# Designs tried in a protein design run: designed miniproteins, single chains, continued (5). Part 36

Each design is a single chain, and the fold is of that chain. pLDDT is the mean over its residues in the fold that is shown.

## One batch from the design tools (miniprotein)

Design m17226
Fold by ESMFold2-Fast:
Structure m17226 (fold): chain A 85 residues (1-85)
Amino acid sequence: SLNDQLERLRREALELADEVLKLMDDNDQQQLRGGLSSLSSAPTLVDLVIAAAEKLLEKNPDNEEVKKLLERGRRLREELDRLGQ
């Protein structure tokens, strides 16, 4: 069902957020954690994590791990778009 797919994407977004958090400084971690605690829907969580990964890439433009995390976030956004979200 749509609800089951959104719950899966929400969990995948939170897993991706944990990986992004590991690469952030303390101030950026605090901001992302605050956003994650305030948002519960898959679309808003995915978009928050993409924005966080983009900010991290601005600080680390040649970091291949950050680029891979951003690509994972964009794939989750593509799945949401297919679900009309």
Scores: mean pLDDT 85

Design m17227
Fold by ESMFold2-Fast:
Structure m17227 (fold): chain A 83 residues (1-83)
Amino acid sequence: MLKDLKDKYKELIDKARQLIAEYHAATDPADIAAIRKKFMDIIGKMSEIVNEMMSKSETLEERKKIQDEFNEDIGKLGEELKA
């Protein structure tokens, strides 16, 4: 179960990076807006997976590690999108 959540989370990160590449290649404002919306939807799904992983963790330290890794991942993706 937890492995399946981690695999799903990794898949979402990969999809987010694909959207970032599409975002940088896009020139039409409507396409840019659509890609940005899809990117935010992926971030929302990642947050849902993280919350489920945290709910299944047994220790405060394990929960903190999961939250910290998520914060780092979304921060990196946000910087990559802005670049």
Scores: mean pLDDT 84

Design m17228
Fold by ESMFold2-Fast:
Structure m17228 (fold): chain A 67 residues (1-67)
Amino acid sequence: MELSPAERAVLEHLASLPPGARLTQAEIARATGVSRATITRLVRKGLLEREGPLVAVSPLGLRALVE
């Protein structure tokens, strides 16, 4: 799976939080310096899960970091 440095930074940030942690796109963008478009792309790839305004790393996203 192809991850850009920006995509990897988002996934690593969310993976560093306690299990089940969820952030808004604005919070992730502020923490990582990436654009909201990058976060939206990760959701479309299935690497992030979205529930309303909240976003969490998916199991596929966690696997992408270690593989």
Scores: mean pLDDT 79

Design m17229
Fold by ESMFold2-Fast:
Structure m17229 (fold): chain A 85 residues (1-85)
Amino acid sequence: MEEAIELAQKARDLAEKHGDKELVELANRTIELIRKAGEAGASPEDLEKAIEYLRQAVEALEKGDFEKAREYLQQAIRVLIEAIA
């Protein structure tokens, strides 16, 4: 849980430095969904999948690959939504 939030916050900060408002919004939505997934008792397996996508999003942002970062954030969001449902 804490690791997922830290990764999503790092992605938000990197997106903000690049001035990409859409990526900032996706990162903020991811943070909200991580909190909701924790409250809903999401499985550790689903949370780990979201964490892996977040790690890849952060790496993509660090390399300046904004399109890949967007894809990975969207995948993390999908996993988290399904975990809450």
Scores: mean pLDDT 84

Design m17230
Fold by ESMFold2-Fast:
Structure m17230 (fold): chain A 78 residues (1-78)
Amino acid sequence: MSSLQKDIDLGVGALAGAVYATVLAKQGATPEQEKEAIDELVAILKKDGMSDDAIKLAVDVMRNGIDSAKAQRQKAAA
């Protein structure tokens, strides 16, 4: 475990979460589809040997992105 590798893993995880959130937001995903996508992302990152910290960050970024997209939709629908 090197500090550089840890930082790269966290960055890759955050980027993956952000990309997934953006795709779900554009498609108007349901809460069930959002849960399925989160579970799928976690499974993929675990298979690729990502750290628990990186997986947690990816999920947190994805959830925050989904919540931000919902807030933007509520503002636009006023």
Scores: mean pLDDT 78

Design m17231
Fold by ESMFold2-Fast:
Structure m17231 (fold): chain A 71 residues (1-71)
Amino acid sequence: MEVEEEIEEIAKKIKEKDPSISETTARAAARMVILGVDEKNKEAFIKALEKRNGISKEELKKAIKIAEEIK
C-alpha cells in the first residue's frame, strides 16, 4: 500500500539528514508523522518504544522533527 512506501521514503530521508539516527527510530518517526498521531498519542508511542530498549526518547523526538520538516 502507498502508506508503507511513504514510510520507507521518509525514514530514508531522515537517515540521510542525520545518519546517527537508527533505522528503527527513523521508521517509527516516519510512521507517527504519516499516520497523523496527535500529541497525546505521540507521547504514548515514545514511552512504549523507550521501554523496548535501544530507542532513545531524545533520538526519536529529533527524528520526528526531521520527518515533519520533510513531509
Scores: mean pLDDT 72

Design m17232
Fold by ESMFold2-Fast:
Structure m17232 (fold): chain A 67 residues (1-67)
Amino acid sequence: MSRAELLQQFSRELQALLAEMKANGASREEILAKVDAMIAEIAPQLSPHTVENLRTLAEQSVDAAMA
């Protein structure tokens, strides 16, 4: 899988996760814990700068979804 495809898939999965957990009344803490687990699974396949970008994207997406 290309880096672009992996990032696009991660973004889609993140949005789906946020929608489901928000609908179920999950706390920001619970959502962030799930997001961290998702990043941890793919982190070994990515460079450090890509991991930082994913964390930034994930944090922004969580905050936007909960606003």
Scores: mean pLDDT 77

Design m17233
Fold by ESMFold2-Fast:
Formats: C-alpha cells, structure tokens, sequence
Structure m17233 (fold): chain A 103 residues (1-103)
C-alpha cells in the first residue's frame, strides 16, 4: 500500500525493476505508482525513459508522482531525519526531476 511504502522500499523496487525482463516489466504496469516506479528505474537511461513515457498515460504519471509526494510528506512528518533517509529522499527527488524534464 502507498502509505506503507518508504523511500528505502521504493529504491529497492526501482533496483528490482531495472533488472526485469520486458515480460516481467509489463506485468508490473498495473497502478499509477508502479508505472512511475518503472520511469524512476529508467531515469539514468534517457532512451528507455522516453520510450516508457510514450507508452504511459500522462494522467497516470501525474497520479504516481502525487502518490510519491504523499509518501515523502508522510515520512518527513513521522520519521526522524537520519542521513540514510536524507540520501534516499535526495536520490528519489533527483530521479523525479529527470522524469519531469521529459514530460
């Protein structure tokens, strides 16, 4: 569920998605959040990122980004700001910025 998904869990999901075959990848494209996690996994590969953006509805991308913002706001309000949490948030924000530039 969205609320229980931490920055660390999102980064682990991104690493897992980056290693998926095309068939496995297509099976993950079920929710706006999962679609944006796939885009985040491809943030360092501009060709794959643009190809995936072309296949995903802009509405779903925007909804997925909003879900990530909700998770970020919840973690900032409820969790102690540790160096690990700050690094995980910074990496996710960097990847989100790349996606926003390609939209």
Amino acid sequence: AGISLSFAAMLRAIQKIAKMSPVELMATLKTPLSKVLVLLAYADDPEKLRAMIAQVKKEDILKGIEKIKEIADWERANLRPTPALRRDEAELQRRLAVIREEL
Scores: mean pLDDT 75

Design m17234
Fold by ESMFold2-Fast:
Structure m17234 (fold): chain A 85 residues (1-85)
Amino acid sequence: SKAIEEAVRFLEEKAEEAAKLDGKYSPTAANAFRVAAQMIRSSGISGLELAAEMLRGLAETVKEEPEIAKLADEAAEHLEKAAAE
């Protein structure tokens, strides 16, 4: 599915952005985005909401790093919108 391929690429790009922030939780966030991409690749469209929920959990966990938390919340919102279509 094109939507799945676009969501996977989006998350892989977010992993790269998280790594570039060079914060304490940047490696954790980058890995979480890659795990989210793999969930979507494995579960298809039904993986979008589960991946978004996981990324919302990441944002709460890393809230002491506001740039990384924001990146996780923005990624979750993007996936939630994709799942609603």
Scores: mean pLDDT 83

Design m17235
Fold by ESMFold2-Fast:
Structure m17235 (fold): chain A 101 residues (1-101)
Amino acid sequence: MAERQALLEEVSELVNSNPEILKELEKVVEEMQKKNNLTEEVLAEAGSNEELFKKSLELIKEWLEKMTEVLLKKEKDEEQREKVRELTRLALEELDKKIAE
C-alpha cells in the first residue's frame, strides 16, 4: 500500500472523530488557498517547470504544518497528539524527498 495514502486516510479518520476541529481547519484552508492561488497564477503564466513545481510543494508543506498545529491545539489526548505528529512527520519527509529530487 502507498504510505502517503495510508497517512491521509488516518488523518481523515482522526479529523472525523473531532468535528469541532474540522470547522477550525476551514479557516486555515481559506488562508492557505490564498497562497496556493498566487503560486498557481505564477505557474500558469510561466508554464510548468521543476523549480515552480518545487515551490508548490513547499506551499503544500506549509499548509500541512498549519493544519497540524490546529489539530494539536484542539486535541487534548496525548496519544492522539503523538499520532498526529508522527503522521505529519512522515508526510513532511515524503514532501522533502520530492523537493530534493
Scores: mean pLDDT 63

Design m17236
Fold by ESMFold2-Fast:
Structure m17236 (fold): chain A 104 residues (1-104)
Amino acid sequence: SERRRRELLVQEALHAYAIRLYSQRHSSSPAARQAGAQATARLAALIAQDSLVADVIAEFDAASREAVVAMGGEAFRLGFDLSEEELRRFGTRLFMRIHAEQAE
């Protein structure tokens, strides 16, 4: 379905965005710098594929950046060869963290 395809694109974009933020905070690590470069390239490709990806990343940067930063280490360890299920699990954990932090 179109909704499922869009959800997977968003989850892949959020994973790449988390790695990019992780690499910026760990710039002394060659492995982190390399992963950050790959994440930047993947984000550019996803944005070119679906313009909504840019809007989603901007929303997370404005409202949920700290939660994405907290997930950066997990995203980095997972790497880029993720299955749909691994992307979905990452997305679920990120969304659960955001909701837990926003629950007053």
Scores: mean pLDDT 83

Design m17237
Fold by ESMFold2-Fast:
Structure m17237 (fold): chain A 84 residues (1-84)
Amino acid sequence: SAYEFLLSIFTIPLNKLEEALELAKEKNASKELIEEIEKKIEDYKQFVDQVFRGEIDATLEEILKRANELTKYAEELIKKLKES
């Protein structure tokens, strides 16, 4: 369903960002990096909530693009942190 698809888009990037956040904390990453990840998580949660409330005009394609960019950011960061 479209609803399950939207939840998958929301859940996947957030799970990856949370994984990156936990790994950054375990690796004693900079406070600045930790705060950047936390802000990306909060900003994306707010964006999705606003879309579901009809408070922001966004297409499914725009939501997918943002989700994919955040997932990529998190995956690249996870890889870098694991190599540290």
Scores: mean pLDDT 83

Design m17238
Fold by ESMFold2-Fast:
Structure m17238 (fold): chain A 122 residues (1-122)
Amino acid sequence: SLSPADLATLRAVLEEMRRGLEERGEPVVTVDSLDEALALIDLLRRHLPEGVFVLRVRPGGGPNPDDEVYLVLKDGEVSTFTLSDSDSPSLQAAIQEIIEQWLAEAAAHLPELERRVEELAA
């Protein structure tokens, strides 16, 4: 069953995705810890299993993109992508292209997810 707190969290996630899409063209959700990301993934997987989500984890809230971890949730499965100083420039570019493809897919599915959350609220 969907609690009022879980519904509020799902709405907040979709509102952040919508804002990111409209302001930057990137429907990404940013969180400060891996634990927060995993808790959101569990909630999203249970209530929006058809959704595509890109979560950006910034450990310690730092601005360094090489410390960022990206988690992609699609079809109930989680993929993890990390940028690091040890990665080759070509590998970093390939990871960025993959993340951009997932962000585009998340953007395409966002209106349907927004509709689905309102159906869960009814």
Scores: mean pLDDT 79

Design m17239
Fold by ESMFold2-Fast:
Structure m17239 (fold): chain A 71 residues (1-71)
Amino acid sequence: SMEEEIREALREIAEKYGLPEEVREALLKARSGEELQRIGTLLVIRDDTPALRAALREAARAIEELERRYA
């Protein structure tokens, strides 16, 4: 399912960028690009890091691709 593929992509991206467990858990709640944007904004407000910014950029692209394939 799209939800499972989004969750797997987010898990791999969080691991790739070495994101803290708490940040990873928050990201894994996203099920769409819109939700990722909301969650990402809150995470950046809490602790803005280059790794988080890079992870959010890659995650947004991955979800956009998945949403296009399932549309």
Scores: mean pLDDT 86

Design m17240
Fold by ESMFold2-Fast:
Structure m17240 (fold): chain A 90 residues (1-90)
Amino acid sequence: MSVEDLVKELEGEDGYIDSEELAERLARESGAPLQTAREAVEAIQKLLGDPEGKINAKKLLQLAKFYNVETAAGLLRLGLKIKELLDKEK
């Protein structure tokens, strides 16, 4: 599934995506453990400065476009890379 299709499916009326729903979908599409997907989503949330449990759909699409990420599996890999970078900067 593309990131654009994923965002369109999961985006709420407030323009946010539920972090747990995103994590479940990334785990399903990539075959990764759910805990791994949750860690990737949390790293993305922290990078974007979004509130706990939510990710802004527009910011997520801009992030994916900036890093040339087109697939849900690619978005999981990006989130894990962000987690690694954030952990090294602390």
Scores: mean pLDDT 84

Design m17241
Fold by ESMFold2-Fast:
Structure m17241 (fold): chain A 86 residues (1-86)
Amino acid sequence: GEKEESEKILKKLEKLKEKVLKEIKKLLKKGKIKEAELLGEITLGMFRIVSGVFRIMGDLETAKKIDELVKEFEEEFKKLIEEAKK
């Protein structure tokens, strides 16, 4: 029940991560650096909120997995923005 729902949410967040990174890359190719930064920051905020909700619910395992997704997204996002500012 609950475990299956958490796994579905994790898969949706993983797909959202890939979709957002792809959109950020498209924005950067168009020279829309500020829009790419805004999209990345909003996405980071949303992922952190979802992780926080799972922590409040006592699902520390799912929260930790979301934190790993946040870290992966933040590292790739920051690299893309830094490369675009060169």
Scores: mean pLDDT 86

Design m17242
Fold by ESMFold2-Fast:
Structure m17242 (fold): chain A 64 residues (1-64)
Amino acid sequence: KEQQVRAARRMAERLETIAREYENKAKFYEQKGDTKKAESYKGIAENARTAAEHYRRLADELEA
């Protein structure tokens, strides 16, 4: 049980890191004028943030 909680919280942290990386890539392509790639990477970042929230809630439910 405790291992599942820790795994879920680590996954959330990893997904937050991924979101930050893709947000930085989006800004890089935005600066280059590549709007399509910037929007694509923003979408990936948003999905990663949503997944991170899911794993945080999962960890909270497992602790309940």
Scores: mean pLDDT 83

Design m17243
Fold by ESMFold2-Fast:
Parts: sequence; C-alpha cells; structure tokens
Structure m17243 (fold): chain A 90 residues (1-90)
Amino acid sequence: MKELEEANEKLREELSKRYPEKVAEAMGELSRVLAEASLFASPEAQEEILELLRERGPEIEEALKTDPEKAAELLRELAEEAREIVERDL
C-alpha cells in the first residue's frame, strides 16, 4: 500500500522544517510507527491507519501553528493509536 508510505514521506519532510524539539520528537515517533505499519501491517490495518491520519490530520496541522505542546500531545496520541492497530493486526 503506497498511500501509507507517502504519508510517512510527507511526515519526514515536515520534520525537516524548524519545529520545537518536543514536536519534532513526537513526529519522529509517529513516523517510526507509520514505517513499521507500511512494512508489517495488513492492507486492512494500513487503511485503518490512513483513515485515522485523515481524521486527525487537520487538527494536528492547526495545533502545529498555534500550540506546539498540544500538537506534540496529539501526535503522540496518534502514534499510540496507530501502534495499537498494528499490534492488534498481529
């Protein structure tokens, strides 16, 4: 599934920008989970993660502009939910 790989590539591109370290760390954690999912998760689990990214993405993008601490927390929550989807798929 190329769409999850593309989502992770976009996240890695965002990490190249100058964000506060706590946000960059949370983005890195999400990127690691997305990379793991793209390699090991079923197509169904990958679709579930993509839907989660579409649902949560706009709120996180807005928080990145206005509240870096909230953005970091939302990114960590997203990474945890994605990890649970990957682990449940096993």
Scores: mean pLDDT 78

Design m17244
Fold by ESMFold2-Fast:
Structure m17244 (fold): chain A 71 residues (1-71)
Amino acid sequence: MEQVSRRETEDLDKAFEEALKLAKETAERLRAEGIETSEPKVERTETSASVTLEATVDGEKYVATIELYKK
């Protein structure tokens, strides 16, 4: 299963920092519940940023990506 969320933002830096914080908090919570979870993967350009988190549940891989674009 793969889920992608795309958003446009006026403040790319702030939106990216918030997304990264939420991804780290989510990863920590999932690991505490015994779910195999990756460290958040980040990619950034001058006009875009993405944060990706991967989890494995019962041998099935789940990928969630937040993509941010500057308006």
Scores: mean pLDDT 79

Design m17245
Fold by ESMFold2-Fast:
Structure m17245 (fold): chain A 71 residues (1-71)
Amino acid sequence: MSTEELLEAIRLAGEGAKKAGEGELADRVGVRAMLGDEASRRAVLEAGKLTKEGRYEEAVEKLREALRQSA
């Protein structure tokens, strides 16, 4: 995964999470993804794709799951 691809996924996941009222959650997962946490990286990529599809609640669910896995 390129840094550019990761940053775009974090941005999209953040937009979707903000629309669902969970912007702080997306920020937490995004920081972990930037630090190399693999579960968080997968979660922001999935959440970014879900955000593009307008599936904001599902994007938030993916981000919550990542925080539980990367404990």
Scores: mean pLDDT 81

Design m17246
Fold by ESMFold2-Fast:
Structure m17246 (fold): chain A 54 residues (1-54)
Amino acid sequence: SVLSEEQRKEVDEAFERMAQSVKDIAVRKGKITEEEAKSLSLAEQVALAKERAA
């Protein structure tokens, strides 16, 4: 199903900000590199961080 233009902007912005926060946390903890954080999706970053946080 399609979202309204307003909802789509809010969802896209929220995901971008959330993804950036996850990247920043993972980089700070040394679990992923800045290059990996730039190229990986949110799900891939979470999976990689979990593997390295063990």
Scores: mean pLDDT 71

Design m17247
Fold by ESMFold2-Fast:
Structure m17247 (fold): chain A 59 residues (1-59)
Amino acid sequence: SPMAQKKIEQLDKEIEKIKEDAKKKAKETKDPMQATKLLMLAMAETSELVVEIRKIKRK
């Protein structure tokens, strides 16, 4: 449905923003451990949004 497509687009944009923000923060830190933790947190957040997209795609 058109509403489902719009929701998926919104979630895709949120995922992209989370990834970009995490990459920027990781580059700004000089601690490899801190960089890894920031990227892992972003991965966890994006995983939740991916599950939401999959639920919308399931009928």
Scores: mean pLDDT 82

Design m17248
Fold by ESMFold2-Fast:
Structure m17248 (fold): chain A 58 residues (1-58)
Amino acid sequence: MKTVTGEVTLTVPAAQADEAIAAMKAGFLANGADSVEVVERRVEGDTATVTLKVTYTL
């Protein structure tokens, strides 16, 4: 089997960042991801930019 890693960056309202992260993690895991990690989180004013590292075993 091969391991494939991808990164996804999402931009969301800062007040909703935790909910958005939880929803994205749940979505990736439900669609066959082995793990999802938050590798970067930045808040700039009212906007949060979050980078997730998603790993799949193929």
Scores: mean pLDDT 81

Design m17249
Fold by ESMFold2-Fast:
Structure m17249 (fold): chain A 75 residues (1-75)
Amino acid sequence: HMEKEEEIKKLADETSKRLRQRAEAAGLPDLGEMAERAVKTVRNYALEKGLSVEEAKAMLDAVEAHFDTLIAEAQ
């Protein structure tokens, strides 16, 4: 269980960091902060519900795709 929780936390941290860097590079730091909050919400939900790494990754990938679209549209 602990290995799974650590893996989910690592995936969330990496996703958050990538999205923030992309948003900041695009001149959209507020969107980067929103992405960080969204990733944190997904991370907390996955840990609380005891989701698998695969399930957590799917949710994080969906968040990443969503914010990548918003960053592209805002330019």
Scores: mean pLDDT 85

Design m17250
Fold by ESMFold2-Fast:
Structure m17250 (fold): chain A 94 residues (1-94)
Amino acid sequence: PRLPLPKTDEEFLELFIKLGEESIKKLREYAKKSSGERQKELEEKVKRAEEALEIIRENPYDDSPEMYEAVSILMSAGLEVYKLEEEEKKKKEL
């Protein structure tokens, strides 16, 4: 879903953290529903996303390589959730 653009850096950060938390929560639920190798892959993605979110929370305005990597990891988690939701929706329609 397209979100309204934040008006301040603080609003952007708050929105980004909230979206990250929601993505992690959903990814965790998908991991719980999975088994074998796929479950391990999703659990590793959850762990990476949780670590990334912590980095963002600790120094949100830091212009470091670690921050760019954390943002990238969190965005990747959101994309994985989107793909999993689309796959589950298609599975229920079939």
Scores: mean pLDDT 75

Design m17251
Fold by ESMFold2-Fast:
Structure m17251 (fold): chain A 80 residues (1-80)
Amino acid sequence: DPLLEKVRERLERLEKEIEEIEANPPADIKKKLLELETELGVLEIAIAVQGDTPESKELFERLRELQKRLEELKKKLLPE
């Protein structure tokens, strides 16, 4: 499935970006976190429209882990 392959590549890139932010937060963190949150939302929709397959379940689990890490970063770097 070419859409799920594209999603996998984008999730790998986002995971690396989140790891880099966790290690060394940039000065303009609010904009970066919004961009990452938006991209994860787009990927969630892309996975959901593929239905209930083993590959989509694997990618959805990975996406959920990245969403949790991003929420933890938001709480740490952008407290209310």
Scores: mean pLDDT 79

Design m17252
Fold by ESMFold2-Fast:
Structure m17252 (fold): chain A 79 residues (1-79)
Amino acid sequence: SAEETLAFAERAARLLREELERRGVPADEIDLLVGLFLHEARQNPDLSREELLAALRRMMRTRGVSEEEIERIVREVEE
């Protein structure tokens, strides 16, 4: 459901924020990335969890997050 998908996206965004903060990414960059991700989920509430996970992986990869950390974050939010 849209509610379940949005709840998943908000949880994923929280974990993404935590990981980027741990890595010392500037707050304005974290806010932009997390904001864009949540905006995408809210504009397209019919997206599947798999589609949101694919978007999250791509966004983290382009921001220089390691594949190991991407997989850790994905495992934590996968329900």
Scores: mean pLDDT 78

Design m17253
Fold by ESMFold2-Fast:
Structure m17253 (fold): chain A 80 residues (1-80)
Amino acid sequence: SALQFVPATAEQRAALAEARALVDAALEHLRADTEENRAKALEAAARAQALLDANRDTVEALEVAAYAAEGLRELNAAEE
């Protein structure tokens, strides 16, 4: 069947706003370019991903997921 997305509920919008804030926190930590800040960035990114996975079936989640995927690309590239 075709993928279908629905508008987020108020509770899902709150969770997605928290996920977005966690992605922003992870990107802020990456700018500091220290080992401690890299660890904080990974933790924030993991928490954002968990919230996105729980709310994935909404239109609003697609926007936040795309934003997170772009931010997390830098973390994944730096791991090796």
Scores: mean pLDDT 74

Design m17254
Fold by ESMFold2-Fast:
Formats: C-alpha cells, sequence, structure tokens
Structure m17254 (fold): chain A 81 residues (1-81)
C-alpha cells in the first residue's frame, strides 16, 4: 500500500537521523498518513511543507538533505493515493 511504502521510506531515513529528528519524523509522518487516508492531499502537502520548513530551521545540513530526499518520495506517494 501507499502507507506501507511511506513507512518503509521513513524507516530508512530515520537510521541517518538523531533521536530528536527521528521523533519529529515519526510525528509528521503520522500526520501525513492520516491526511492521505482521509484523501486530503492538500493537508498532506501542507504538513510535509511545514515539516520541511521546521527542519531547515532546527536540523543540521546533512539531516535536512536526508529529509529533502525523503520529502520528494513522500510527495510522489501522496499524489498516487
Amino acid sequence: SVIDRMRARAARAARRLSPAARAELETYVGQIEDAVRAGDLAAARAVLAAFSARAKETWDEEQVEVLDRLATGLYTLAEEA
């Protein structure tokens, strides 16, 4: 399923993140999954955009790069839902 693929991508990205960044990732991925399940792609994109903006302010450059790659994949999967 789309949700299973989102979770698998998030799990791989989490291995490259600090514990604090992983906790934030889990929270935002859960919100994106809820929006996708509801069929609200605008809400899913808004959550992802908010997460990306927050990460750019608080995470180091290497972790932001990991998130940027993940975000591109999640946008594609959300559009397929």
Scores: mean pLDDT 80

Design m17255
Fold by ESMFold2-Fast:
Structure m17255 (fold): chain A 81 residues (1-81)
Amino acid sequence: MEEEIKKLEERLKENAERLGEIREKMSPEKAAEAILKLRLAKKKIEEAKASGGKNKELIEEAEKYIEEAEKLIEEAEKEIE
């Protein structure tokens, strides 16, 4: 469980760095959506950590928000290539 949370934190950090690099080339609307999804993921990770990692639903929600942000970032990266 701690390992699973750590992997989510690593994915969150990686996606935040990628977003930072491409954000200026994204539409403001898509950038705002990606930022929101990453913030929601971070909130769910914090909640999961507070529960001692016992709440699988919080972990699943965090993963889903990260996946949604990843899709937005990937779409933007393809547009600027």
Scores: mean pLDDT 79

Design m17256
Fold by ESMFold2-Fast:
Structure m17256 (fold): chain A 66 residues (1-66)
Amino acid sequence: SAGEEGERLGREAERAGRAGDAAKATQLSNQAGDYATLALSQGDEEGGRRAAEAARRGAKAAHEAS
């Protein structure tokens, strides 16, 4: 689902940021946010929420890697 894909991408973003790859973390966190929006638009409130939370963690890791 879009929510599951967004959550996966957000977790990958957080791992990339922790590894010091700010550019990859930023790209993946943006993709995760897009999937969160898609999940919410499809009525998947739980999946959208999880994807959005993962995207935010990924974005934070990207910022800290910069």
Scores: mean pLDDT 89

Design m17257
Fold by ESMFold2-Fast:
Structure m17257 (fold): chain A 71 residues (1-71)
Amino acid sequence: SALAAQAAAVLKTLETVAPALSAAELAELTGESDPAAVSRILDQLVEAGYLRRLPDGRYAVADAAAIREAY
């Protein structure tokens, strides 16, 4: 699904590029032209417990083991 593909791209970017990135940086790196779509995916991944939102507004991986199992 498009959601699963976008989630996988976000998670791979955080694992391979940098441990914490903003929604705008993730949109640019994943090739998503709509930052609002990336923000929606990031919010869903935070609710699912895969990501955490940092005080500065960047996103980081919360549970790498769960991510490997799911994606």
Scores: mean pLDDT 73

Design m17258
Fold by ESMFold2-Fast:
Structure m17258 (fold): chain A 73 residues (1-73)
Amino acid sequence: SMKELIEKAKKLREEGIELGAQGGLKVMSSSSEALGSDEETGKRLREEGGREGERLLKQAQELFEEADKLLAE
């Protein structure tokens, strides 16, 4: 039913918001950890945090797209 689709879409969006927030925090945390490090260590920390943050943001985007697709039917 439409009601069930709406509730499922809401849950997917809530999960996406949570993962997106985690991704943003990961990028910020790795940038902070790079402070006081040598150039090579700081570069590594930013790259590792950036990759993990990108992974989480991609998962969030997929959840939003799933919710949108669900409501398009």
Scores: mean pLDDT 83

Design m17259
Fold by ESMFold2-Fast:
Parts: sequence; C-alpha cells; structure tokens
Structure m17259 (fold): chain A 96 residues (1-96)
Amino acid sequence: SQQQHAQQAQQHQQQALEDIERNSKEVRPGVYSATEESLRNIGLALEHAHRAGVPVTVPAMIVDDENREDFARALGVDPETFRGRTVEILEGTSTL
C-alpha cells in the first residue's frame, strides 16, 4: 500500500542517517563520505518514496571512485554514469 511504502521510505532514510552518523566521515562541513550501507538504504528509501509519492531528505554525500559501484547499485543505474566524477547528493532531494 502507499502508506506502507511511505513508512518503509522513512525507515530506510532513518537507517541511512544512523549509518552516516556511526560510520561515515565528514569531508566538508555538512558533506559526508558515503558508506555502502548508507547508499543501500538511500536507494531503498528513494524507491519506496517514489512509490508512495513522498519526498525523502538525504544529507549531502560524495560519490567517488571508492563507492561509485555501490552507489550505482543502490540506485539501479550503470556505474559508468559516475565514472571520473564526484557527485554530491544534495539534502532535500529525492534524486541526484
């Protein structure tokens, strides 16, 4: 149901934020290095939010050559999309 998707989006968003707080490094003020677990939870939150028609808030994160494949997998896109670039995920967006 739409309500269940909204709840799952919120749960996965919260898990991503908790993982970032525990395991990620702040590389610039308010900008964090992505972890595999946080990227997976962001991807799941975005999928469920899309199905529920609700927004999700994600912190600003850097996707680089170390985490690009995991980020691409979490979003269901080709890793080559991010090759040779750093991508910042802006807070308050439901997409990149």
Scores: mean pLDDT 67

Design m17260
Fold by ESMFold2-Fast:
Structure m17260 (fold): chain A 100 residues (1-100)
Amino acid sequence: SVAERVKELARKLIEEQKEKGEPTPELKELIEKLREIGEKVLEKYLKENPLPEEEVEELRELLELVSEGLAIKIEEAKKTNPEEAAKAIEILDKMKRELE
């Protein structure tokens, strides 16, 4: 499934990042921000689309892995394309503000 492939890709990115050493404070902060956004999006979705507890747990695992993988990619992008990375962070900040 697409979800399984996304989880595998995220796990690979996380493993590769761990091989580079301890995550920077900036990476840790970005991971926390993305996890918070993901949790708020899931809560809003579940209010209109109730799911069995088991499916909710699977979605939470997916969102946690995706959040960490995406944070790693954004931090890498700061080195090669800082304007694009800054734009991504601005979009995330806007999303966080729009999610109560």
Scores: mean pLDDT 81

